# Ledger of designs, part 79: designed miniproteins, single chains, continued (5)

Each design is a single chain, and the fold is of that chain. pLDDT is the mean over its residues in the fold that is shown.

## One batch from the design tools (miniprotein)

Design m18918
Fold by ESMFold2-Fast:
Structure m18918 (fold): chain A 66 residues (1-66)
Amino acid sequence: MTLRVTFTGSEARRQALVAELRADPRVKVEELSPREFLVTLTGPVEYEIGRILRLIGDPDVEVEIL
């Protein structure tokens, strides 16, 4: 599953989010800009749902499912 993530928070919050995502070997992150990434999830549906809910719950994050 591929997500477009738009980030509206501070640079420190952005760096923390990217580091969190890149620490997971089932997540691929492609930075399009400081404000926009493509996040590709690989794994079981339960894992993918959990990751999406985590991102949607972040007030600095807007998620579009591609």
Scores: mean pLDDT 80

Design m18919
Fold by ESMFold2-Fast:
Structure m18919 (fold): chain A 66 residues (1-66)
Amino acid sequence: SSAQKEAAVAFLSTLNDEKDEEKTKELVVRLLSDQLSPEELVEAIKEYFPERGEELAEELRKLLDS
C-alpha cells in the first residue's frame, strides 16, 4: 500500500548517514519504482546492511505491521 511505502521510505531516511547514503538511496528508488515491495524490503535490508540487517528488519517489520 502507499502508506506502507511511505513508512518504509521514512524508515530508510532515519538510516541516512554519509556511509549508508548510497544503500538507502538505492532501496528508496526500488521501492518508489515498484521494483521492491515493503515486504520484500525486510529481506533486502539484511543483504544491504549485513552488520545491522536483522535488527533493521525487525524494526521495519514492526513498523509495517502498525
Scores: mean pLDDT 77

Design m18920
Fold by ESMFold2-Fast:
Formats: C-alpha cells, sequence, structure tokens
Structure m18920 (fold): chain A 81 residues (1-81)
C-alpha cells in the first residue's frame, strides 16, 4: 500500500490536497480513478496526474504498476488536460 499526497490544481483560485492510500500494484489509470472519486470528479479522462522525477514534472503512466515509479509518501499533482 502506498500513501500518496495529491494536490488538486484544477481550480486556479483554490488548491486542495488529500492523502490517498492505494495498493502499490495499482496502475496509473486505477490511481487516477481513485483520485477522481476522492475529489468528486465525474470524468477522470479530462484530468491527469503528475509526479516529480529528477526535478521535472512527468505524467503518471496509465499502464504501469505504481511501485515501478512511486514510493510511499510521494506527492502527486492533479491537473486538467
Amino acid sequence: TLKLKVINFTDPSKHTEKTISVPSSYTGEQLLEEVAKEFNIADPSKYALYFEYEGQEKMVPPDLPLSKFLADGDTLYLRAT
């Protein structure tokens, strides 16, 4: 299980954050669905999750297990596509 901090940047006037716990075996697509549920987003396909890797923001890969690129306590950024 990974405990991830998600910061919601979809509203430019208000940033909200939540801590979400998911199985490390989840894919990026499954994580986005859980994040959308937590923020009451009906259509997750209009959003993407980003993480920081080597000083750059990168999009969370939809088809890879989270354990391949995320660690417990990592911060993610939710943005509109």
Scores: mean pLDDT 82

Design m18921
Fold by ESMFold2-Fast:
Structure m18921 (fold): chain A 65 residues (1-65)
Amino acid sequence: MGKERAGALLQEMIESGELKGVAVSAKEIAERAGVSQSTASSLLRELEKAGLLRRVPGRGYEVRE
């Protein structure tokens, strides 16, 4: 349930352009989606592996393109 809500939120943020040039942290996703930081971090890493997001050292994740 929670991971699905976090996934839907991230998909919406990517599609709206909210993450274009702006990095999001696992903490921010956890707070917005109501999930643990571990769940948010795992999901962000999963989307990075899928090529949708890229890690920005010290800031979090942003849209790869």
Scores: mean pLDDT 76

Design m18922
Fold by ESMFold2-Fast:
Structure m18922 (fold): chain A 92 residues (1-92)
Amino acid sequence: DPLLEKAKEYEAKARELEERLANSRTPEQLRALVQEAIEDLRKEGDDDLAELFEEGLRNARTPEQLRNLIDSAITIYRGKAKGYRALAERQK
């Protein structure tokens, strides 16, 4: 089921990002997480979202602002996962 696999993929990305955020202590580590989220969004064709995160990363000056960007990425991944699960349920 391609939709269920996509849901699981985004759920896994959200969990991994939450775990890495909890273990990130430096601004450099936090910036790397935002950069990885930008690259993932571009790979999925979400160029508009990737551009918003790139602007957020460029303008971020505190670790708190970087954590807020990562929390936003987690929220987006969880939202995508729910959307794909809802679509998969319609196939039953």
Scores: mean pLDDT 84

Design m18923
Fold by ESMFold2-Fast:
Structure m18923 (fold): chain A 56 residues (1-56)
Amino acid sequence: SKLLELAREALDKNNGSPYLAIRTLVEEYGIPYEEAKKAVNELLKELGEKKRQLAA
């Protein structure tokens, strides 16, 4: 989704810091805090699953 794409850009821009990525989404993109937090956490879970599939 577009929200997950923005979350990934924010996470990459902030060197993988979830806290700073959430702040970037709220301040730069106007996303509500709870939605930003959920998107960042969902992205981290999805990236973890993808990494597991590639390592198996």
Scores: mean pLDDT 76

Design m18924
Fold by ESMFold2-Fast:
Structure m18924 (fold): chain A 82 residues (1-82)
Amino acid sequence: MLPEETEAFREAVEELLREIKRANELIEKGVDPKEVAEEFERRVKEIIEKYRGKLSEMELELVEAMGLIALGVLKSIAKQEE
């Protein structure tokens, strides 16, 4: 276990979770799911870069994995009839 998490790791996870919640709320409010997915992908990239120098490699991998899973779900929702 990694019980001595840094404040930066906590902040990175919290920011990612907020972006996931924001994406879901935007879709519920009628924002185009494709636009939401594109913005989310960019924000995940920005979070990873923002915290890259502050987190261990394992912490970065965890944040990236969470972001990729969420992005996959959003892209699935963004699929239209075609």
Scores: mean pLDDT 77

Design m18926
Fold by ESMFold2-Fast:
Structure m18926 (fold): chain A 57 residues (1-57)
Amino acid sequence: MLARAVSVVPDGGPDDLALRPGDLVEVLEEVDENHWLVRSLTTGREGLVPKSALELV
């Protein structure tokens, strides 16, 4: 499932994925109520991202 970043996601730690608005990611797993595990289509890196920072495409 594809999603696009709609806000800046800062690099918060080893489990987090930093994103800029417009970045495309693949949603791999829903981790909790507020976070998805995603993979960056640009870098191939995986990490946790707030659901509020992403828009499904």
Scores: mean pLDDT 80

Design m18927
Fold by ESMFold2-Fast:
Structure m18927 (fold): chain A 74 residues (1-74)
Amino acid sequence: DELEDAVLRFLGLDPTPTTVEEIAKRLGVSKSTVQRALDRLVERGVVVKTEKGYRLAPTDATQARLEALAAREA
């Protein structure tokens, strides 16, 4: 959904692992809301959890979603 797409777009700006709190602050939503979206993205294999936070997984699904988001903003 839109929240998952916003999280993917945000994580796509920087390959550095990002915390739930930072994502929530940047998107203007609660940490619980971001954590649920991240949990779904991790289950789908498009995001990975590291000791320092979350980052994009190098998958075809991740690439396709980022390309779709870029086209939508054009």
Scores: mean pLDDT 73

Design m18928
Fold by ESMFold2-Fast:
Structure m18928 (fold): chain A 115 residues (1-115)
Amino acid sequence: KPVLTESGGGTFPEGGSVTLSAKASSGFDEYDAVGWWRQAPGKPKQFVAKINSDGSTTYGEEAKGRFEISVDKEKQTAYLKMSNLKREDTAIYYAQLLKGDVVMVTGQGVQVTVY
């Protein structure tokens, strides 16, 4: 079972941008998709973005037009580029490895704060 390690979090101004990364210890090719989810304090987990092994992407409603998901298979790393940040983007962001729509691996999470 691979470990996902996220990075790129911090505190950012509204209207700014950030790129989060999630590095897997191995095995991107064993999974059908890489996803990003977020959770703000006291709120349920919210879907952010997903990229399938064929490169097709799906975005949550709040991410559409502002965020871009990508994968570098050589580096075993997934990216979430977040543009035009809003205060409502403040959350812990988790990378996930999926088989179909089933979450198999979840990272530790990385904090993003927008002020």
Scores: mean pLDDT 84

Design m18929
Fold by ESMFold2-Fast:
Structure m18929 (fold): chain A 60 residues (1-60)
Amino acid sequence: MVPQEEIDRAVAILHLATNIAAARSAGDEELAKKYQEVLDELLRTGDPEAALARIRELEA
């Protein structure tokens, strides 16, 4: 069984990667940069809850 934390981390990575690509295709480099910063933090800390909280703030 894959732990839920690993699943949450994988989902957060996919969400961030998709939104970075979408923002860049729309020409919104500032938004892409914000999502990239969240992705870099997630890769550094491994904390999906902190990443998801930051995603919610960006999307609010």
Scores: mean pLDDT 80

Design m18930
Fold by ESMFold2-Fast:
Structure m18930 (fold): chain A 59 residues (1-59)
Amino acid sequence: SNEERARLYAKRLIEEYGLSPAEAAKVLAEFLGISLEEAARIVAEAAGVPEEEVLAGLR
């Protein structure tokens, strides 16, 4: 699914490129044309962290 591919891409941004979850959410939102909230949810699932932690990094 497109969401599964988005999670794999988010995981790669963190693991290979060394981005924080918040930075990965910003890149994912721009790349997919989705909201930061939706990107934060996908990144949280991919990284195994609470969505609130990703959103806190966006403030």
Scores: mean pLDDT 82

Design m18931
Fold by ESMFold2-Fast:
Structure m18931 (fold): chain A 57 residues (1-57)
Amino acid sequence: SLAEEAARRAYEEALAAGAGRAAAYSGQWGMKVLAEKTGDAEYGARKGAEAAAKASA
């Protein structure tokens, strides 16, 4: 999804810029906010949770 891809990109950009776990964590919050703003909260939240789980694995 667009929200999931945006979150992934933000996460990678933060790490590429030399940011640590704090910036990566912030990217996950941005993903949730974007999902809510699109009006597709449940779908975005589910995809966001899966992306966060995958990133934490």
Scores: mean pLDDT 56

Design m18932
Fold by ESMFold2-Fast:
Structure m18932 (fold): chain A 81 residues (1-81)
Amino acid sequence: MEELRKRAEELKAQGDAAEKAGDYVTAGNLYFEAGRLYMEAGDYEKAAEYFQRASELFKKAGDTEGARLYQAMAEEARKKA
């Protein structure tokens, strides 16, 4: 699972850069993909953290449905942790 965690950290770094640039949709998508990779790696606590972050970013972007979806995914990941 080392490969998945490394890729997730790369996506997180790209998401951080996108958020600093004010591209909340791109940042949210990158955090969502990082969360998915942590789910695949069995790191449910980090997956929940990244899904929660994606939800916050989509809320900032005005995507209420996307924000709600990723908040639910964060809650599901927390139940597995």
Scores: mean pLDDT 83

Design m18933
Fold by ESMFold2-Fast:
Structure m18933 (fold): chain A 80 residues (1-80)
Amino acid sequence: SVEEEMKELLEKLKTASREEAIEMLQEFSNRLQERLLAEEDPRSERARELLRANMLTGSALLALSMGLPVEKVIESMEKA
């Protein structure tokens, strides 16, 4: 599931450098966007899961670009 993929990503982020974290989040965001574009029904539960994950990932990337520490970004993502 998207949720399990997000959990796996969060675990990897805990041991990642800042540069690695940005690259991993950007790659994940790109994959989520591709999957969203491939969705047949934009109102489906699947589309909602992908949209939520993409919004959360986008927020994380924005926070990192603004200079927030990786550990704070991970904490915020885990709480969502």
Scores: mean pLDDT 84

Design m18934
Fold by ESMFold2-Fast:
Structure m18934 (fold): chain A 91 residues (1-91)
Amino acid sequence: EEEIERLKEELKENPDDAEAWLRLGVAYLKQGKYDEAIEAFRKALELDPENGRALLTLYEALVKAGRFDEAKTLEKPILRLLFEKGPFPFP
């Protein structure tokens, strides 16, 4: 778990690093630590609410953790991000 320990050390020095929280969440997800991944992704979204990757990975972690009611609350935010900031927002 060298990557997780490194990221936790980075976050002790800079707790407002949204990208480091996102990377920590992805590392937990890869290890099947879904509840820890959820908390890290929530922190990333608190710091950067427009981060679509954090929103999608939070949804995946919630589904894998069996927290379906919480995952369902993210469907509208995900659709809004896809419609307003999707791959074709070009005017």
Scores: mean pLDDT 78

Design m18935
Fold by ESMFold2-Fast:
Structure m18935 (fold): chain A 75 residues (1-75)
Amino acid sequence: EKVLEAIKLGLKDSNQDVRSNALLAVHNLLGKNPQLILESDEIINAIKEATKDTDAGVRQVAEFVLNNIEKLKEK
């Protein structure tokens, strides 16, 4: 719960490194407890918005994370 709040705040941060770190935290959490991410429409929508980010690195990480979420939904 608190981890999801921290991730949501990080995804909205003005600093691209903070946004990238928040996306990596989502990736780590998908490996440990995928249901926390899969059941959070707010996090999934925030990641979708991050694929449109002004920073190319943030977009790349967001696309990677979103692709992993989509694969988990299919299985």
Scores: mean pLDDT 82

Design m18936
Fold by ESMFold2-Fast:
Structure m18936 (fold): chain A 60 residues (1-60)
Amino acid sequence: SNDEIIQKLAKELKKLGVPEELVKSQVELLKNLIKRDNYSNEELEEAANILLEKAKEARK
């Protein structure tokens, strides 16, 4: 489930034309939230949605 959330975000960011380096950085950020801050699936999904919404607004 966590891997699915991360992969979904990465794929959506790539669709929006976000540079590969930034996509990789965002993926590592989410992985660190799981490993270091013990984020739940729900918290991770909320964080991913916020990042995606920010990317959508910046792309428009």
Scores: mean pLDDT 78

Design m18937
Fold by ESMFold2-Fast:
Structure m18937 (fold): chain A 81 residues (1-81)
Amino acid sequence: ENLEKALEYLEKAEEALAAGKLEEAEEHLEKAFKLLESTGDLDALEAVGIAQLVRAVYTLVGEKKEGLKKAVEILKEYLLS
C-alpha cells in the first residue's frame, strides 16, 4: 500500500515536470520521500538519500528541473525493481 502510493506520487511528479510545474513536482516528490521513509526499510532510506543528494547537486548548478527528474527516476527504479 505505502509503496503503491509512493509510485502514484512519483507519477504525479513526472506529470508536473512535463507541464513545467516545478513547485508542484517538488511537493509530490516530497510526499513520496515521506512515505518511503515511513517504511523504516534501509533500502528505501538509501534510495531516498541518493535521490535527495542528486536533486541537491543539480539544484546547486542551476538545473533544478533535471535534478527533480533524476530523483524521480531513482525512486521509480527502486520501486519497480
Scores: mean pLDDT 85

Design m18938
Fold by ESMFold2-Fast:
Structure m18938 (fold): chain A 57 residues (1-57)
Amino acid sequence: RLEEVEKLVAEFIEKINNGEATDEDIEKFINEIAKLLGLSEEEKKEMLETIKKKIEE
């Protein structure tokens, strides 16, 4: 559901802004979102790489 995705995204963004998001947290978050959205393995990998890049920069 969009509301569930929105909630997960908001909580994860808060973790990122606090500087507490680890690579493990990012990977876990991507897996949860990918399951909810029905993403492929390739799409999941792209999202993980994009988020990791944005967190560092």
Scores: mean pLDDT 73

Design m18939
Fold by ESMFold2-Fast:
Structure m18939 (fold): chain A 85 residues (1-85)
Amino acid sequence: MLTELEALLGVTMVAAAVLVVSARKEGDEKLAEAARKVMDAALEHEDDLEKVKELHEKLLEALKLYNAGKVEEAIELLNEAVKEA
């Protein structure tokens, strides 16, 4: 069975990948780039449950902002999450 950290990392990577694909389809290249940076940060901190959890929570908030049409706020949130990681 996957550990809690491995499961959370996997879900975070999938969520970020979905955001990258969705953002690229809509032409939101800056958002796609920010989501890719979250994937990189999650992999850099793959052994840190707390950091991966923080990145996951910020990614879910960014997805909600994106669905509300707040693309620039979503980008800023993801960039700050990566900077704090």
Scores: mean pLDDT 82

Design m18940
Fold by ESMFold2-Fast:
Structure m18940 (fold): chain A 76 residues (1-76)
Amino acid sequence: SMEKKKELEELIEEYKELLKQKPDNAGAYALLGDALFELGKYEEAKEYVKKALELDPDNVFAKRVLKEVEEALKQK
């Protein structure tokens, strides 16, 4: 819905601002990647999720989002 899209766009901006202040926040990178994935911005989502895994290689959430993003990119 339009409301969910706006909510995701607002969350993306909040996470980007957080990362300007705390660039080593793996959780924020993973959440930003997930929100971008939900908006269909798969390439951008992949970049942020990979950064999350660079900072925290054992992050189960980030690994799940990366798998979903890579599967979406292969189906193009």
Scores: mean pLDDT 86

Design m18941
Fold by ESMFold2-Fast:
Structure m18941 (fold): chain A 111 residues (1-111)
Amino acid sequence: ETVTKEQLLADLKKLVNELNLEDKVSDAQLEEAVDHIFTLFDKDKDGTLSKEELSDLLRFFDTDGDGSLSLDEVPGLAVALGLVKDGEEASSLSPEQKETLLSWFKKLLKK
């Protein structure tokens, strides 16, 4: 199964609302993050992310190489997805926000 730019952007907008970040995150910020992700991971330039390309995204954030994302790796993912502006804002995420983001990303990988 594959994910399009439009699907990822729509899923991120829903995630922003679930994380209560809608006042801090602009549509332009999310669009820039989606474009950056597709530039790095959409290797065949077909406008979709395959399951293999999504696995490459996971490996980029899985710094200990155990095949799973831990809560400690979530701040980096939040910055990359355009959900926060920098690592300082990422560090301010609550445990509940980190768990929500991690659960969302795991669901994305199963599509």
Scores: mean pLDDT 73

Design m18942
Fold by ESMFold2-Fast:
Structure m18942 (fold): chain A 77 residues (1-77)
Amino acid sequence: MIEEAKELVEEALKALEDGNLGAARIYTAKALELAIQAGYSKVAKLLQEALKAIRDGNVEEAKKLLEEALKELEREL
């Protein structure tokens, strides 16, 4: 589960760099579902805020939040 959540966050970051907000939203939402199921409360909160930033078109804030979520997932490994 944690490896799958990490891969989804990495795909979301790549989608943002490619300017594909739709793909970034989908990958972030999937990572959020996994984080909730696994009980990764801090990661889930960061991913919820990232989804809001993506919705608002705030790409730089979304990238920062996804990078913070990735760092937290790496700490759980």
Scores: mean pLDDT 84

Design m18943
Fold by ESMFold2-Fast:
Parts: C-alpha cells; sequence; structure tokens
Structure m18943 (fold): chain A 73 residues (1-73)
C-alpha cells in the first residue's frame, strides 16, 4: 500500500542518515534513489496510478540492498 511504502521510505532515510558519516558517496547515491521514489509516491497519490507505486517499491528495494551491503562491510 501507499502507507506501507511511505513508512519504508522513512526507515530507509533514517538508515542512510546513520551511514552518511562513514559512507558519504554511497549515501549520496542511496539518497538519489530515495528522492526518485518519493517523487513517484507523490505522483501515485495524486493520480492513483498503481504502476507508479510499483516503480517506487522497486527503487526502495534497490536502496535497501545498497544499505544492507554497506552494513555488512
Amino acid sequence: SFEELEKKLEEIEKKTEKLEPNYPEQSKNIRKLIEEARRLLEKAKETGDEKLLLQAEVLLIAAEGEILALERS
């Protein structure tokens, strides 16, 4: 749902903020994924387009993957 993806985005933002001091360049790349996902979620909320929700979810999954890779380093 939109609400679930919004919460996931917030959690990813918080994790990225914690990683930024040690991984500034990687965090910058993760933030770009977050920004694009946020834009897609906002547009999905305005239009009701489920395809945009799926695209936002894919970007958030990618951001999570990047975070997990850094946390395991």
Scores: mean pLDDT 85

Design m18944
Fold by ESMFold2-Fast:
Structure m18944 (fold): chain A 65 residues (1-65)
Amino acid sequence: SMEALRLGAALLEQQIAREPSAERYTALGRVYAELGEYERAREYYEKALALDPDNEEARRNLAAL
């Protein structure tokens, strides 16, 4: 559901505020892509790649937008 996706985004954002990681940014990008918020998804995949340029999941998901 949209509600569960938005809750997931909020929890990931809280975790990122304490301890950012490429994996958490990639997960947040995926949640926003599932919500249809592709501009936000792109932003978070780019943040993931800024932390880990070799992150294959972030690269693949960004290319799929």
Scores: mean pLDDT 87

Design m18945
Fold by ESMFold2-Fast:
Structure m18945 (fold): chain A 89 residues (1-89)
Amino acid sequence: EEEARAFAESLLGKILTVEATIDGKVVTRKLKVTGIFGPDFILAEELDEEKRKVLIQLLSETEGVIINLFNEKGELVSADLKILSVEDE
């Protein structure tokens, strides 16, 4: 939890480029980290015309951090995301 929390705090205000599998398709999404929500979640906004709000779950595991994508309602959209890049705003 401490490792995932420290990682989440390091991402505040940054742009994440992530690879997600949605409906069996591999897609790339750009997400701006806008805040921290609860113990395991960061708030992010998709950098597209819709500017959708999403939740990213960070779970500390023995082999690193597992990253899951949830919609604004808290429904799981994609599990085990790959971070392709982290950029400053």
Scores: mean pLDDT 75

Design m18946
Fold by ESMFold2-Fast:
Structure m18946 (fold): chain A 74 residues (1-74)
Amino acid sequence: DDKLEELATQLRVVARSLEEKGTEAGREAAEHLRKAAEALEKGDIESAKEHLRKAAEADPSLTGFVESKIQELD
């Protein structure tokens, strides 16, 4: 529970940093990271993983980060 809230907070911090960077890919990825955080806050692990994968698809530079976070949810 607390671990999911902590992870959601981490995703929101990364999303904010991507939005501040101001790229189109970063903003699209940030939207998916925020949706993943919302899913984690609701305990919807499968939805969170799907949004994490979509974030990496929008911005492939996030692939390693997303892969690590999905592994933490397993």
Scores: mean pLDDT 84

Design m18947
Fold by ESMFold2-Fast:
Structure m18947 (fold): chain A 56 residues (1-56)
Amino acid sequence: GEYREEVLKAIAEILRAIGDVIDAELAGDEEALAAAEKELEEARAKFRALLEKPPP
């Protein structure tokens, strides 16, 4: 159902943000790291919100 698709999309967003954090750390780019960490926090917040609204 739609809920499962939303959850999987949120997980994919988290994994992408983790990849961005790793890439920024390997490059030594502090500005990119800060941006990636913010993206990860936003992705995690979205995932938490989905868990608080289970399907009816």
Scores: mean pLDDT 81

Design m18950
Fold by ESMFold2-Fast:
Structure m18950 (fold): chain A 85 residues (1-85)
Amino acid sequence: DKTQQLIDAVKELLTALKNGDAEAAARAQARLQQLRADILANSDQATIDAIQKALNKAVAEEALKLFGDELSEEEKEQLKKVIKE
């Protein structure tokens, strides 16, 4: 599923950034660009909106997990809002 592939690519990017792995981060970014282009070319607006909503939630969850101790309380509250939906 393209939605799951996009979520996995974002998690790979965030993990690479946390670990300082510039090469892995660059590969994950390239994969994200390719997946995004494919989704935009081959999906209707309702599907794009659903994917964006799922992606926003997954990114917020992973960011809190990997960077929670480095984020401000305001940033944590904003991410928790996205997760709660």
Scores: mean pLDDT 78

Design m18951
Fold by ESMFold2-Fast:
Structure m18951 (fold): chain A 89 residues (1-89)
Amino acid sequence: ASDAEIAAALAGIAAVVGASLPHVPAEAHDAVKQAAVRAANAVVEGKMTPVEAVEAVGDAAEAAAPDEASRAAIRAARERAVAAVEEAL
C-alpha cells in the first residue's frame, strides 16, 4: 500500500476504535483492538483497502456492542471514518 493509503487507514481505524470502546464492554476491548491491528497490517501488506480496513474494525466493534443504541453509535462513527478516508484519497 502507498504511504497515503496507510496513513488514511490508520487515521480511520483510530477514529472507529476511539469512538467504539466507550460503547463496548471492557472484556471485549482486546478483541476490538486486535481487529484494528489485523486490519492495519492487512493494509500495509496490500490485502485490504483503507475503507475495507475501517469497515472490518467497525464490524468487530458492532459485534461486541451490547445494545442497538451502542451499535448505532458505532455505525455512525464507521460511516464518518469511511467518508474521511474516501475524501483523503
Scores: mean pLDDT 84

Design m18952
Fold by ESMFold2-Fast:
Structure m18952 (fold): chain A 89 residues (1-89)
Amino acid sequence: GAGLEKVKEEFKKIEEKAKEIIEEAKKKVKSKEVEELEKKIKELLKKMKEAIERYEAREIDSRTLLEEFEKIKKEIEEIIKKLEELIKK
């Protein structure tokens, strides 16, 4: 029962972290690369939300949700790392 609430809270934390780093990158680096990375993060966040919605609709099981969520989370973390590298240079 509590699993969905935990996933939603983790999603919110990931979304907040992504928004913070994008905002910082936009202030420090005015480049097309930052805009492209922002678009990629937005698409990944949308995919995460869709996975949660599919689980709520009982279209996927909890194992599938967790697997998809972790894969997307890793992709978002890699993009955040690239944004952090752009901010440093």
Scores: mean pLDDT 83

Design m18953
Fold by ESMFold2-Fast:
Structure m18953 (fold): chain A 61 residues (1-61)
Amino acid sequence: MEIARAVKDQTVETPSVLAFKKGDILEILKRYENGLVVARNLKTGKEGLVGEDQLEVIGEK
């Protein structure tokens, strides 16, 4: 399981885009070549698209 930390707030929530706060821990589920990832916010359990530039990878299990 690849884990990342949000480096800034993202408060806009749509059916395709994940909302999170700076410091939230996210699980990366899928990466795309265009710099987008599908992630799950471990705090809320919600899944959605996140810009890779918004994440700092902190480890894998």
Scores: mean pLDDT 78

Design m18954
Fold by ESMFold2-Fast:
Order: structure tokens, then C-alpha cells, then sequence
Structure m18954 (fold): chain A 59 residues (1-59)
């Protein structure tokens, strides 16, 4: 259930909005492990600009 996966991911990463989470999951074919790895790269970026650049790259 894609909606349940989106809701679960939003609960774990509340700093993202629903459309951003959906884009991450779509880009990773709803592979939760791959999406988590991608989000960890974003979260480990030390500046807001670097985080935004990583988000834009995976769209």
C-alpha cells in the first residue's frame, strides 16, 4: 500500500512534506531501504542549501 508507505516515511522524516516523500519513493521504486539511504544523504548534508540540492538531484 503506497499510501501507508508514504505515511510511514513522513512519520520518520517530518521535516519533509508529503509531495517530497512521494518523489523520493517514486524515484526509488518504493524501495524503503533505498529511500532511507537517499534521505540519510540529504540529512547528513550540513547546510540547508546542500540538503535542497540533494533533494533536487533525486527528482
Amino acid sequence: DRQAQIDEFLAQFPQFNRSEVQRFLDANNYDMDAATAAINQVLNAPTPQQRQDLINTIQ
Scores: mean pLDDT 73

